# Designs tried in a protein design run: designed miniproteins, single chains, continued (4). Part 48

Each design is a single chain, and the fold is of that chain. pLDDT is the mean over its residues in the fold that is shown.

## One batch from the design tools (miniprotein)

Design m13757
Fold by ESMFold2-Fast:
Structure m13757 (fold): chain A 83 residues (1-83)
Amino acid sequence: MSPLELAREALAAARALAARLVAAGRGQEALALLEAELARLREEGVEELVSLGVPESVAREIAELLIAGLEAAIAEIRAALAA
């Protein structure tokens, strides 16, 4: 499995977990966790991946994919919570 494929699977798993938390009435916890991870990825995601041996071009693709996916998940949860 490539790093990009692994990132796509990780994002799908995170979204599934967030959906379960929302269904359980724990949407605020899901939101807080996703917002914290989004902030981390925005600040250091590319540099962290490159330091782990991921090529810079792939690291940028992974970071962009994860950021976009987390932003979408956060927007969906916020809409569901009507906050």
Scores: mean pLDDT 79

Design m13758
Fold by ESMFold2-Fast:
Structure m13758 (fold): chain A 118 residues (1-118)
Amino acid sequence: DHARAGVEAARAGRYEEAAEHFEKAAEADPSGAVQYLIAAGAAYLEAGKPERAAELLEKALELEPESVAAWELLAEAYLKAGKYEKAIEYARKALELDPENEGAREILEEAERKLKEK
């Protein structure tokens, strides 16, 4: 069970291994694919691979464009990649869907702060 193996790897701090298991879970279970792609993206962010995280989160959003969690994590991925303008754009999309999303608001404020420092 790739989903269980992903959770166990994440608990052990093996985030890249966790992400690989969640990617396999998404391939094996199309009905759960969005949640597994989001979990894999979050795990790649913890592993310090924001570009890989963004790829999987963009796939999740192709399947479920109204996923606040996927937009928030995509904004975080671009923030960690130093792509501040895209981080702002995607954080704003999360806030359009959920104006009370604290995580998206914090990402927006940090990305705007980083862009102003240039």
Scores: mean pLDDT 89

Design m13759
Fold by ESMFold2-Fast:
Structure m13759 (fold): chain A 62 residues (1-62)
Amino acid sequence: SPVERVRRVGEREGVRKEILDRLIEEIEKGLDLEAALAAVGRAFPGPQSEADLGRLAAGLRS
């Protein structure tokens, strides 16, 4: 499932639990991956969160 893949990649890439949980929540609400990533980026502004989301997005596109 998309949720299981996000959890696996996020844990592998060391993404913070709060960012990972929020991304999963947005996907479960019916957002596609790109819209969900954008929504999480707006909710968690800053360079550390941007780096976490960048690693997660790269891992999910691999």
Scores: mean pLDDT 81

Design m13760
Fold by ESMFold2-Fast:
Structure m13760 (fold): chain A 80 residues (1-80)
Amino acid sequence: MGTVETYTDADGRTVVRATLPADGVLRIGGKETEVKAGDVLELVPELGRARLVRDGKVVAEAVAPSLEALKAGIGFFPAA
């Protein structure tokens, strides 16, 4: 992945943000979404939540019962 940052949200939850390095397809929660270089994947471990964010807007979201289940459902496939 590209740059990874960690911060705390307004509710005191840990948020991990990963900036995608290339155009491609991101699988979140079993759904595939076209992505662009610079799109941000946000993980909130306490909520088991992943969000794909583009230009400050949520494009895709998935929730799983644990961070491990969430990670198992995530895959990045760079454009050929």
Scores: mean pLDDT 76

Design m13761
Fold by ESMFold2-Fast:
Structure m13761 (fold): chain A 100 residues (1-100)
Amino acid sequence: MKVFVVVVEPGHAAEGLRVAERLVEEYPDAPIHVLSAAGNVSGLVAGVLSTYANVSSVTPHDLGIPEVQRTIEEAKAALEALGFEVVEETPAAVVMVKEE
């Protein structure tokens, strides 16, 4: 089963929401986790994400990675160590996938 993590650059929570909505359309049965590289997505965006059954707004701690993430690249490297692979990359967001 595919599990997705969308890593969003700080201040780009709207990009994370757009990517998560596209992934819900393409993979309605796959878990999709949205992570901000600086910690949390905004409360409004997190509230919208929680309306989708397969989407969650997560912290680094929820994914078992270090809580202090300063860049997308640091979060990406920590997720790669957990077996996630990059499938899409933009300046504002990286989509990573793991097969379970």
Scores: mean pLDDT 69

Design m13762
Fold by ESMFold2-Fast:
Structure m13762 (fold): chain A 70 residues (1-70)
Amino acid sequence: MSLLELILKAGEAGRKGDWETAEKLAEEAGRKFGEKAGEAALNVGYSAGEGKMTDEQIEEAAKQAAEKAE
């Protein structure tokens, strides 16, 4: 799974209130792509849940987070 896919899935899980899945996806991103990637995935997950983000907003946030975490 790519970094972008992990961040997207973390965002989707967060929006659904599935924090356990969002945190596990963030841990996987951190393990495979480094600490910044894990933090990016976790931040997108929490922001999606708290901010009531749309699918389009999650995709945009995930793309930006993946680019910054390189």
Scores: mean pLDDT 81

Design m13763
Fold by ESMFold2-Fast:
Structure m13763 (fold): chain A 65 residues (1-65)
Amino acid sequence: RPSDAEIKAAVAEIMLAVTKLALSRHPPTPEDIAMLQKAIDLAREAGDEELVKEAETLLNQARSA
């Protein structure tokens, strides 16, 4: 059975992948921003610093140029 941290990292990774796909097709929505914020929180709780950095980079790109 995966650890709670592994589950959180997996969920964050899926949320990030879904949001990347959404952002490739339309301008960022408030829902996309909320999903990225949640992904960052989950990745941080999981201790996955690389995933946190990737999600924060995407969030910054989505919020403003």
Scores: mean pLDDT 79

Design m13764
Fold by ESMFold2-Fast:
Structure m13764 (fold): chain A 59 residues (1-59)
Amino acid sequence: SDLEKRLLELITSKDERVRLAARAAYAVLVEGLSYEEVARALGLPDPATVRRLVAEALA
């Protein structure tokens, strides 16, 4: 899908923040992982942080 291609491009960004947001969004939206699973996998403090990163990647 166009969304998947867009997120894969952002994951290769030189900006660490952009990469983190894109990885979180890819795991949730493409791989179908829960916010809790993604928070655990990426070492983030809570699922709300994942939700904010997903929103940032889609802006």
Scores: mean pLDDT 86

Design m13765
Fold by ESMFold2-Fast:
Structure m13765 (fold): chain A 55 residues (1-55)
Amino acid sequence: SSEEEIAELEKKIKELDAQIAKERAKPNPDMKRILDLEIERGVALLELAVTKVLS
């Protein structure tokens, strides 16, 4: 269902935010990993927006 899909996307975004924050907190942050995580987060946000419009 759209409600379940929304919940899964929100959970994924929260987990990505935690990973990004953890990587940024390191003395030598991996900028490539942060970029990859930010891209994945952006895709999840777009999917969330589309799912909400279609619901």
Scores: mean pLDDT 88

Design m13766
Fold by ESMFold2-Fast:
Structure m13766 (fold): chain A 61 residues (1-61)
Amino acid sequence: SLEEAYRDAREIARKLREEHPNLTVEQIVLEAALELMKKGYDPKTVAEAARRIREELLAEE
């Protein structure tokens, strides 16, 4: 589901920020999208989850 994909994207982003604090928002979003695709989410769900996580990360800056 989109909600599961968004939750997974958020967890991936959190881990990436802890391990690589100098990554840009776009780099984090790209890596999260790739991991969601690897997990088997469909492309439309991945695109929407990536859009939401990008908006969230930009709002936190």
Scores: mean pLDDT 82

Design m13767
Fold by ESMFold2-Fast:
Structure m13767 (fold): chain A 68 residues (1-68)
Amino acid sequence: AEAAERARRAAAEAIRAIEEGDTSGFLKALQRFSRAVAELRRLGDDRAVEEADRQLQKILELMNKRSA
């Protein structure tokens, strides 16, 4: 599904922005990710929502490692 692909791309953009120290890019990527996840929830695509949740967990883990 297109929304699932957009969620994956936004998650990858967020991870890259964290690694590059690009706060503005990170916030924009999170906004795109949130919109894609909201669309997936509206469509009832539970598998894609679960995949997006795993991507979010990876983002949070990376933020924690970079802040340590």
Scores: mean pLDDT 80

Design m13768
Fold by ESMFold2-Fast:
Order: sequence, then structure tokens, then C-alpha cells
Structure m13768 (fold): chain A 74 residues (1-74)
Amino acid sequence: MEKEMERLQAQLYTAGAIELIGLVVDGKISEEEAKKAYKELKERLEKAREEAENLEEFKEAARKAIDETIKKLE
């Protein structure tokens, strides 16, 4: 279970970075906003992994973290 959450966390870090780079390239957010969003996403995902008792809890918390991070900086 722990290794599965670690793999998902790493995949979400990569996906988040790609999405934020896309927003910067499209001129929707600044590079500084992207860096701040990525830092917040990493912190939220790390906390979610520490607090989650199973993969399903982590998935739910991770989705919320991504949505709240992106929405906050739009």
C-alpha cells in the first residue's frame, strides 16, 4: 500500500508540473505563480500521503489538493 501511494504521489508531481508549465506557456499564469502552486501542491500531497490509511483515501485527498491548488491561483 505505502509503495503504491509513493508511486501515485510521484506521478501526480509530474502531472502537476506539466499542467503548470502548460499554463505558463499559454500565458494564463506567471512562472512565479506556477512555482508557488507547485510548492503548495507538493506540500498538500505529502501531508495527504502521511495522513491516508489506504490508497482510496490518498486518491480522494490528492484530487482535492490538485483542484484547490489550481483553483486558488486562477
Scores: mean pLDDT 77

Design m13769
Fold by ESMFold2-Fast:
Structure m13769 (fold): chain A 72 residues (1-72)
Amino acid sequence: MEMEKKKKEEEEKKKEELVEKLVKAALTGHRDSGIEYSEEQKEELREKIREYVEQIVEAEKAGQPVANVPDL
């Protein structure tokens, strides 16, 4: 039965899309502020956003909204 595998794949795709969108938004905002990030700092930002996305997914499963946005 592949229904559980499809559900996991869809969840992973949604997480990756959300992470990519949030990373782009954060980097664009920082670039507009004149802040230049190294590749290492960009990876750290991506990891923070990934943790935030996981918190959103867990909060949705628990039926609670996530009020905390990562601050860089």
Scores: mean pLDDT 69

Design m13770
Fold by ESMFold2-Fast:
Structure m13770 (fold): chain A 80 residues (1-80)
Amino acid sequence: MAEELVKKALEHARRLAEAARALGAEEAAELVLKAGEKAAEAIKETAKEGKEVEEIPEEKKEEIERLVEEAVRLLKETLA
């Protein structure tokens, strides 16, 4: 069910953002939240078309992956 997947994506992003903030990486936390929001949007759009989450366009997946990669980069810089 798309709503459950959206909730899960947002909950995971929130937990990761809280962890990043605890480490002093506020910019990484913001990017994680943005990635979660983009994932939730992609899931909702795909569900509206009657498609499963696995059918999310690769372009949307790449956008989300890029945000996660940037968040990880900032987190590594904070921890270094």
Scores: mean pLDDT 78

Design m13771
Fold by ESMFold2-Fast:
Structure m13771 (fold): chain A 77 residues (1-77)
Amino acid sequence: PEQAEAAVEPLAKLLEHEDPAVQTTAAKALSKIGAPAVEPLAKFLKHEDWKVATLAHIALEELKKTAPVQAEEALNK
Protein backbone atom coordinates (compact mmCIF):
# COMPACT_ATOMS: atom_id res chain seq x y z
CA PRO A 1 0.00 0.00 0.00
CA GLU A 2 0.97 3.68 -0.41
CA GLN A 3 1.73 4.02 3.31
CA ALA A 4 4.35 1.25 3.18
CA GLU A 5 6.16 2.95 0.27
CA ALA A 6 6.11 6.30 2.13
CA ALA A 7 7.85 4.56 5.07
CA VAL A 8 10.83 3.41 2.95
CA GLU A 9 12.95 6.60 3.21
CA PRO A 10 12.36 7.15 6.97
CA LEU A 11 13.14 3.46 7.64
CA ALA A 12 16.31 3.64 5.51
CA LYS A 13 17.49 6.59 7.64
CA LEU A 14 16.89 4.49 10.77
CA LEU A 15 19.55 2.03 9.52
CA GLU A 16 22.02 4.79 10.57
CA HIS A 17 20.45 5.07 14.05
CA GLU A 18 22.72 4.84 17.11
CA ASP A 19 20.54 2.13 18.70
CA PRO A 20 21.22 -1.36 17.22
CA ALA A 21 17.66 -2.48 18.10
CA VAL A 22 16.24 0.40 16.01
CA GLN A 23 18.63 -0.45 13.12
CA THR A 24 17.54 -4.13 13.16
CA THR A 25 13.82 -3.25 13.35
CA ALA A 26 14.19 -0.84 10.39
CA ALA A 27 15.99 -3.50 8.30
CA LYS A 28 13.24 -6.06 8.99
CA ALA A 29 10.51 -3.52 8.16
CA LEU A 30 12.22 -2.66 4.84
CA SER A 31 12.49 -6.37 3.92
CA LYS A 32 8.71 -6.74 4.49
CA ILE A 33 7.83 -3.76 2.25
CA GLY A 34 9.21 -5.54 -0.85
CA ALA A 35 10.45 -4.10 -4.15
CA PRO A 36 10.23 -0.36 -3.19
CA ALA A 37 12.87 -1.00 -0.47
CA VAL A 38 15.47 -2.46 -2.88
CA GLU A 39 16.95 0.79 -4.27
CA PRO A 40 17.44 2.54 -0.88
CA LEU A 41 18.96 -0.64 0.59
CA ALA A 42 21.32 -1.00 -2.42
CA LYS A 43 22.72 2.49 -1.68
CA PHE A 44 23.52 1.40 1.88
CA LEU A 45 25.57 -1.61 0.68
CA LYS A 46 28.49 0.84 0.20
CA HIS A 47 27.93 2.64 3.50
CA GLU A 48 31.03 3.61 5.54
CA ASP A 49 29.54 1.99 8.66
CA TRP A 50 30.03 -1.81 8.40
CA LYS A 51 26.92 -2.42 10.55
CA VAL A 52 24.67 -0.40 8.22
CA ALA A 53 26.11 -2.14 5.12
CA THR A 54 25.59 -5.58 6.72
CA LEU A 55 21.96 -4.82 7.64
CA ALA A 56 21.31 -3.63 4.06
CA HIS A 57 22.84 -6.85 2.70
CA ILE A 58 20.71 -9.04 5.01
CA ALA A 59 17.52 -7.14 4.11
CA LEU A 60 18.25 -7.52 0.36
CA GLU A 61 18.84 -11.28 0.82
CA GLU A 62 15.39 -11.50 2.47
CA LEU A 63 13.93 -9.47 -0.43
CA LYS A 64 15.13 -12.18 -2.85
CA LYS A 65 12.13 -14.21 -1.59
CA THR A 66 9.56 -11.57 -2.66
CA ALA A 67 11.38 -9.39 -5.27
CA PRO A 68 14.13 -11.75 -6.54
CA VAL A 69 15.05 -9.92 -9.78
CA GLN A 70 15.40 -6.48 -8.18
CA ALA A 71 17.22 -7.79 -5.07
CA GLU A 72 19.64 -9.95 -7.08
CA GLU A 73 20.56 -7.01 -9.35
CA ALA A 74 21.17 -4.76 -6.32
CA LEU A 75 23.44 -7.35 -4.64
CA ASN A 76 25.47 -7.97 -7.83
CA LYS A 77 26.37 -4.31 -8.48
Scores: mean pLDDT 76

Design m13772
Fold by ESMFold2-Fast:
Structure m13772 (fold): chain A 88 residues (1-88)
Amino acid sequence: SPEEKLKEIRELIDKARELVDQARALYESGAPVEEIRALIAEANRLIDEATKLFEQLEVSPEERLRLAREIADLKNEVYELQDAADAK
């Protein structure tokens, strides 16, 4: 159902957010780049899964636009953190 898909998308986004926050904390603490990259890779995997479910989601155009922006913002945060980690 659309409600179940929305819940799954939200859970994936929330988990990806946690991983991004953990990776950022590791980056700021000077942790090994391999640990940071592992968290970024897992966050990207969850975001890709959320994006795939989002493509199948039948909700209002307004809700769809809000969710699309949230996914895009999270992707941008991951990209910036990936770029910072690659510069180490």
Scores: mean pLDDT 85

Design m13773
Fold by ESMFold2-Fast:
Structure m13773 (fold): chain A 118 residues (1-118)
Amino acid sequence: KAEEFEEQLVAFLESILETLKGKLTRVRVRNVVTPEQAERIRELAEKYGAKEIEVIPLDEETKKRFQEAVERGELRAEVRGVVTPDSARLEMRFFDAEGRDLGELEIESETPAPDLPP
């Protein structure tokens, strides 16, 4: 299930990057993808014209905690932002059952979606 979740997350990221090609300003991914997946995401972000790219793959300690959280059904995600066919401002942060930071992703387009009131 952890591996399936990672595959789904990467597919989701690739879908957003492709939808926003030519409009991306920022793509940041930290500690939620493998080194191989990180390379692929960086290549796509560069291909699609992102101006700021930061992709940091999972370290061994974080990978273990991430897998344990997914397997136990304890993975917590905080999602903020808006994604449309022509713009995005999206932030996702992942935590384990102890509230420890497991990683994040952020995608922003050149035409940001308006902020929704809290």
Scores: mean pLDDT 74

Design m13774
Fold by ESMFold2-Fast:
Structure m13774 (fold): chain A 100 residues (1-100)
Amino acid sequence: SMELRRELLLKVAEVTMYIMGAIIALKQGDKEKAKEYLKKAIETLKEALKLLKENGAPEEKLKEIEELIKKAEEALKKGDVEKALEYISKAADLISEIAE
């Protein structure tokens, strides 16, 4: 469980770095670069979700994270970068809560 917690915390840190990159890109008017960062964040969240599923995390929490990831993907597909950022942040927070 110590190795799992460490890996989950590293994934959360990676997502946070991508979120920061997206925010900076948006402030610079670079919406496409922001989308690239958020797409990387979503892939990292999917990796964290897989680790949680493999290690028997509560089904209810797994469903919440999965739904937030799907909403983030749909928001990016529609070009709603701000809404995607919100869903990604919420998913990362839930993973962090499970890891603690």
Scores: mean pLDDT 88

Design m13775
Fold by ESMFold2-Fast:
Structure m13775 (fold): chain A 55 residues (1-55)
Amino acid sequence: LKLSEKQKLGIARYALLKSQGASREEIEKALKELGLSLKEVEDLLKQIDAARAAA
């Protein structure tokens, strides 16, 4: 799975904000600054988890 730099930054920001207890709305706003949706990042994480489970 090839991720763009923008997608990698989005995943990192999502993980950081979740670890800090940020609300769903705060995470969505932060991702929108990168031109990403919350659903897009969640779908990417599911794909990464599926790839890791296959190993």
Scores: mean pLDDT 79

Design m13776
Fold by ESMFold2-Fast:
Structure m13776 (fold): chain A 68 residues (1-68)
Amino acid sequence: MAEVEALKQELDELLRNSAPLEEILAKAEQLIAALEKEYQETGDPRLKSERDALKEFAAELRRLLERQ
């Protein structure tokens, strides 16, 4: 849980500061991996929902980057 919260804060900071899309995507992918790990360990459906929402967000960022 601590890792997930830290990554959420880091992602939020990158978004607030309009960081490069590659950095935002990298942090989002780290958070997705952390959420997946915690979900596999705990079975908490909230973690699955957060992971799925972030996967959609990351897919949008990848689509934007692939056009460059």
Scores: mean pLDDT 81

Design m13777
Fold by ESMFold2-Fast:
Parts: sequence; C-alpha cells; structure tokens
Structure m13777 (fold): chain A 61 residues (1-61)
Amino acid sequence: SLREEILKLIGEILDIIGDLIDLELKLKKETDPEKKEKLEKEKEELEKKLKEIREKLKSLP
C-alpha cells in the first residue's frame, strides 16, 4: 500500500540520518588523513542515498 511504501522510505531516511551522525562523530575524532578520506567518501555516498530516497518520497502520489 502507499502508506507502507511511505513508512518504509521514512524509516530508511531515519536510518541514514543515524549513520550520518555516527560518521560525523568518527570524523571529529579521526586524525589519520587516509582514514578521514575514507570516512568522507562514506558520508558522500550516504548523502547521495538520502537525496535519492527523498526524491522517491516526493514522487509518490
């Protein structure tokens, strides 16, 4: 149902936000430049996924 699809997408958004918060905390503590670069790349991928899910949510009737 449409409601189930909306709730699933909202749940996925909330999970990604949690993962982004965890990554920001790791980035704040990380001093190794190579590890920082990997964490920044993971953050970029999560932000991209968040954008894609938000666009899907906007496209629902």
Scores: mean pLDDT 85

Design m13778
Fold by ESMFold2-Fast:
Structure m13778 (fold): chain A 69 residues (1-69)
Amino acid sequence: MAEKLLEKAEEAAKVAKDPEKAKKLLEEIKKAVEEGDWRSLLAYTQDLADLVDDEEVRKELEKAVRELS
């Protein structure tokens, strides 16, 4: 499950409006997964989704988060 979320997060980061902020959020998401910090994982993933204009990519990321919960 976390593997799918990380894949979708990496895809979202590549198309995000602010590449530097997206890279930082991707690093935080990877840390949250490694530490098992689900609350931070949800928060950073939502922040990343907010940077994505591509509605399809954003929806895929949000779906991956819902499947983890």
Scores: mean pLDDT 79

Design m13779
Fold by ESMFold2-Fast:
Structure m13779 (fold): chain A 77 residues (1-77)
Amino acid sequence: SSELEEAKKELEKALKEAEEELKEAEGKYKEILQEAIEKAKKVLEDPNATLEQLKKAKLDVEIAIGMHRIEKAVSKL
């Protein structure tokens, strides 16, 4: 299952990026990132996680990162 292994690696990469983003996050965006990270970690540690669940967990983490990056950009306006 090369596709399943690749999805796990991609989720692990997204989690590392989210953990770095979390270091800069405060307030509601810190909470959003923490929740996405915790949910994604549960999917990653589940030996029965499907490819679709791994891909959704990655997407949810990427959305949380994007939300914080948008907030940082808006705060500079």
Scores: mean pLDDT 88

Design m13780
Fold by ESMFold2-Fast:
Structure m13780 (fold): chain A 74 residues (1-74)
Amino acid sequence: MEEALAKAEAMLAAARAAGASPETLAAAELAVLLARGRVEEAAELLRETALALGLSEEEAEEAQEALRRYGLAL
């Protein structure tokens, strides 16, 4: 967890410094939230991102639930 968190935070900082796209920044923030064990916040960000990409409410809900299960297994 600690090594993954440091790497995720470094990637987010690099993405911000490089002026990365909103999608890349969202992915980097998702990685940081997961590395911090903030599974519910990560799941909400994933749902919002999925809906913004044009996925259905059902597909967004399925992705969110899968992330919660994955996060709880870590």
Scores: mean pLDDT 74

Design m13781
Fold by ESMFold2-Fast:
Structure m13781 (fold): chain A 78 residues (1-78)
Amino acid sequence: PSEEEVNEARERLEEAIELAREAAKKAQGDPGLQARAEAVAERARETLENVEKLSYEEVMRRADDAMVQAIAIRGAAE
């Protein structure tokens, strides 16, 4: 991947991590939802640590999956 692609992937992953942590905070009254949100954040952090070792396509897919899951968990917690 190009340096620009790596930077874009890092930004997307950081957004996904932040969103997942917000979802976990909102799900404090539901241990199952909170655990799911924390797992999403953990997987996104793992991907961020390995961003230069993965393909751009794979990183972006994982970031998008994490973001979708975090949004769904946040909605369920409301």
Scores: mean pLDDT 81

Design m13782
Fold by ESMFold2-Fast:
Structure m13782 (fold): chain A 64 residues (1-64)
Amino acid sequence: NADGERARRAAEEAAKRGDGAAAATASHQFSLNGDKEGARAGAEAARRAGDEVAARTAWLSYQA
């Protein structure tokens, strides 16, 4: 959906800025909305940002 697409873009933009926490937050929101692919994308974005703590939190959200 359009909201999910916009949120995924926001997560990728956060990763480009090195903001792993913002990417992890996006992953959690996707998971709560049942969007597994969005949650995964946010988790990968957090990992790419190099924030290991945020990446672990995002992967836990993806698995929920």
Scores: mean pLDDT 68

Design m13783
Fold by ESMFold2-Fast:
Structure m13783 (fold): chain A 55 residues (1-55)
Amino acid sequence: MEEAEKLKEEAIEAVEKGDYERANRLGVEIVTRYGDVELAEEVGKHLKEVEEKKK
């Protein structure tokens, strides 16, 4: 699903930039609009990794 993949890329970029609110919203949209739980879980994994590295 091309649109879901684009949202995943935007969500990961938001995580890398520290915009966790945007990343969370995009992850929810991937699940609710496209039903792609695996893509949303990948976004969540990136969020958790950044939180664990936060001092």
Scores: mean pLDDT 74

Design m13784
Fold by ESMFold2-Fast:
Structure m13784 (fold): chain A 89 residues (1-89)
Amino acid sequence: MLEERKEKTLRELLEGSRELREASRELAEEARRLGDEEGARHFERAAELAEEAARLAEEGGEPREVVLLHASGGVHYIAGVSGLLSYRK
C-alpha cells in the first residue's frame, strides 16, 4: 500500500514537473526575445529544477525531495512571470 501510494504521488509529481519544465522553457525564450535577461534566468532555473524533480520522480526518489525541487522551480517561475507581465502593460 505505501509503495502504491508513493508510485502514484511520484507519477503526479513527474507530470506536473514536466509541465513546469516545458512552460518555463517557452517563457525563457520569450523573456530573452523581449530583452528580459533576469526573467530568462528565472525561467531557466525553473526549468532546471523541474527537470531535476522529474528525474528524481522517475528514479523513485523521496516524494518530499521531489516536492521541494518542484516548489523551488515554481518560485522561480512566478518571479519570472511577475517581471514579464511588467513588459506587457
Scores: mean pLDDT 81

Design m13786
Fold by ESMFold2-Fast:
Structure m13786 (fold): chain A 68 residues (1-68)
Amino acid sequence: MSLFDRIMAQVQAALDARVAAGQITQAQRDAILAQVRRSIQRMVDNNVDDRFFPIAADGVVAIQLASL
């Protein structure tokens, strides 16, 4: 599996939990996933390592969800 696929799966799971809790809609989840994917692509282009990728993605998602 690519690092992108793994990170996106983790982010999707976190967002799905929020949808299940009624905190966000499925449409908002999809929009956030698209934004996070672009942010992670930028990090990959800068050769960020495995340990940093999940933490960075989780941080971006948390900030975006707090902004909703």
Scores: mean pLDDT 64

Design m13787
Fold by ESMFold2-Fast:
Structure m13787 (fold): chain A 81 residues (1-81)
Amino acid sequence: SGEEIFERLRAEIEELTEEGVKAAKEGNLEKAIGYILSLIGLEIEVEQLLEKGVLSEEQAKELLELARKGIKEILEELKKL
């Protein structure tokens, strides 16, 4: 269902953000950039699922805001290197 896909994507975004922030704090530039690219990939998937009517506008907005926040948090840690 769309709700199951929403919960899966939310968990994936949260995990990628946590691991990306950790990689950035450890000075692993390659890994941190990899996690940013993975989050961008999930943004594209969310937009496609919204267009297909699998996700609601509210679900897609929440996931996109979460992914954008994650990317920003990883970038802020990288700027400290």
Scores: mean pLDDT 91

Design m13788
Fold by ESMFold2-Fast:
Structure m13788 (fold): chain A 104 residues (1-104)
Amino acid sequence: METHTATATASLPPRPLKKGDRVEVGATGSARNAPVTVTLEPLEPGLKLEQSPVQTFTLGRHTVASQRGILTALEDGVVASVKATATAQGPDPVRVSLTPPRLI
């Protein structure tokens, strides 16, 4: 039984957030002929992540999982940084992509 893991990291261009700023983040994980899971995690201790329910669907031979979230700055001077991890069990590698973070 082989477990594949892929990670991707994204941040806003280098301007620190102000307390209460909100940033939209999203990730998509995909794998061929295997269930895939995707998770988002904040990379800064001054960030709070609120995640929407994961959406999973099949596109041909690929299973796709999509995860969206909102990062909230808990203090001034935090950089909006997020890591996405996709995991699948099977012979084919897993892929992960991040939507560029956007200030909202």
Scores: mean pLDDT 80

Design m13789
Fold by ESMFold2-Fast:
Structure m13789 (fold): chain A 70 residues (1-70)
Amino acid sequence: MSDEEKLEKAEELVEEGKELFEKGELEKAEEKYREALKLLKEVLGEYDPRTIEVEIELGLIHIKKAVEKL
């Protein structure tokens, strides 16, 4: 898979993750964001704004899951 193909796939995974998050499917959303994050880190590195945005989204999922356990 080329770097361009990885970026396109990461963007699709982020969109899918956002839809799943809005539906409350937190586990599926987390899986999509984790896969996107892996691809973004490989192509853009850890400190790219797009990579950081996905890390923030994962953090929000973790917080929401923790709150729902209470």
Scores: mean pLDDT 81

Design m13790
Fold by ESMFold2-Fast:
Structure m13790 (fold): chain A 93 residues (1-93)
Amino acid sequence: STSATNEEKWEFIKEVALDVLRRVAKEKGIPEEEIEELEELIKKAVDSIKKKYPDDIEKFEEEVSKLLKEVLELINEGKIEEAKKLLEKAAKL
């Protein structure tokens, strides 16, 4: 593995989370307007997690991965409103 900077790792994790969310949401037939809302919410949640763990990339990655997994599980179950509420709660932390 090449030595990436922490900033490059932060941005990479955020971009991967957004890509995975968008792909799963499209696969489940979620309307584009709702996907855009979910993308905005996950960006805010990821930014909140970064502020909580500014010097701990491993903890940041762990928390983002855990949140993404829970959100994707809710989307897979058709629980879109619950997914939005989870992301809104994470964004306020």
Scores: mean pLDDT 81

Design m13791
Fold by ESMFold2-Fast:
Structure m13791 (fold): chain A 76 residues (1-76)
Amino acid sequence: DGAKAQEAIAKLSPRAKAVLDVLDEDPNRPLTAAELAERLGVSQATVRRALRELEEAGLVRSEPDGRRTAYRLAPL
């Protein structure tokens, strides 16, 4: 439901919206917390807090990527 997704996005913190925007640039490319931190110029801890908010909203999912965890947009 597009309306439910839009409402969830509207409730996000500015940092979570910034992380979502980066992931939305290439929805088929999983990114690690380290890659997101480098892209946004923030700490990995800051990115992990934003990613938790996005996962709780159902907008992002985590997946294993070898020895690390990667994140991508959740299917609607």
Scores: mean pLDDT 77

Design m13792
Fold by ESMFold2-Fast:
Structure m13792 (fold): chain A 101 residues (1-101)
Amino acid sequence: DVDRARRLIDRGDADGALDHIRRAIDNGDYQGAVRVADRVVQRFPERRAEALLLRGISLRRLGRYQQSIQDADQSIQLGSGQIRISANSVRSGSIQMIRSQ
């Protein structure tokens, strides 16, 4: 539900918007996840690393491997700890998919 995510973003609820993206990914709504992540990246600079990671995951599921790598690279540069580890995994997986085609 992109409309629910829009309301969360409009009220400044970055954590709520990120949780919504994770639920969209879990439900297989990768296009919805990308749309919400686009808004989080623009609206919440402090959450940009995590939003880029979630968008990168969603782009990989959609077969947009080059865009997924770009988001993962930026997430690695901006993030730390678990975000950086997860972003490295997404990056490697997307590269492997390109090489396997």
Scores: mean pLDDT 87

Design m13793
Fold by ESMFold2-Fast:
Structure m13793 (fold): chain A 64 residues (1-64)
Amino acid sequence: MTPNELLEALKKKGIEVSEEEFEKITGIKDLDKELSEEEKKKVTEFLRLLGIELPKEDGEITEE
């Protein structure tokens, strides 16, 4: 998964994030390069900060 693919997927969900904002928060400079495992963790945290809903129309909330 590249940052560019992620940002495109977010736009389809109605969440618009600028490339600059993404770079500032995650520290990822190359948007066309596949994310490393460490960068994927930062991206996951970033998505949670944005309040990204987990998959499913039921409005799932993390309970674990």
Scores: mean pLDDT 68

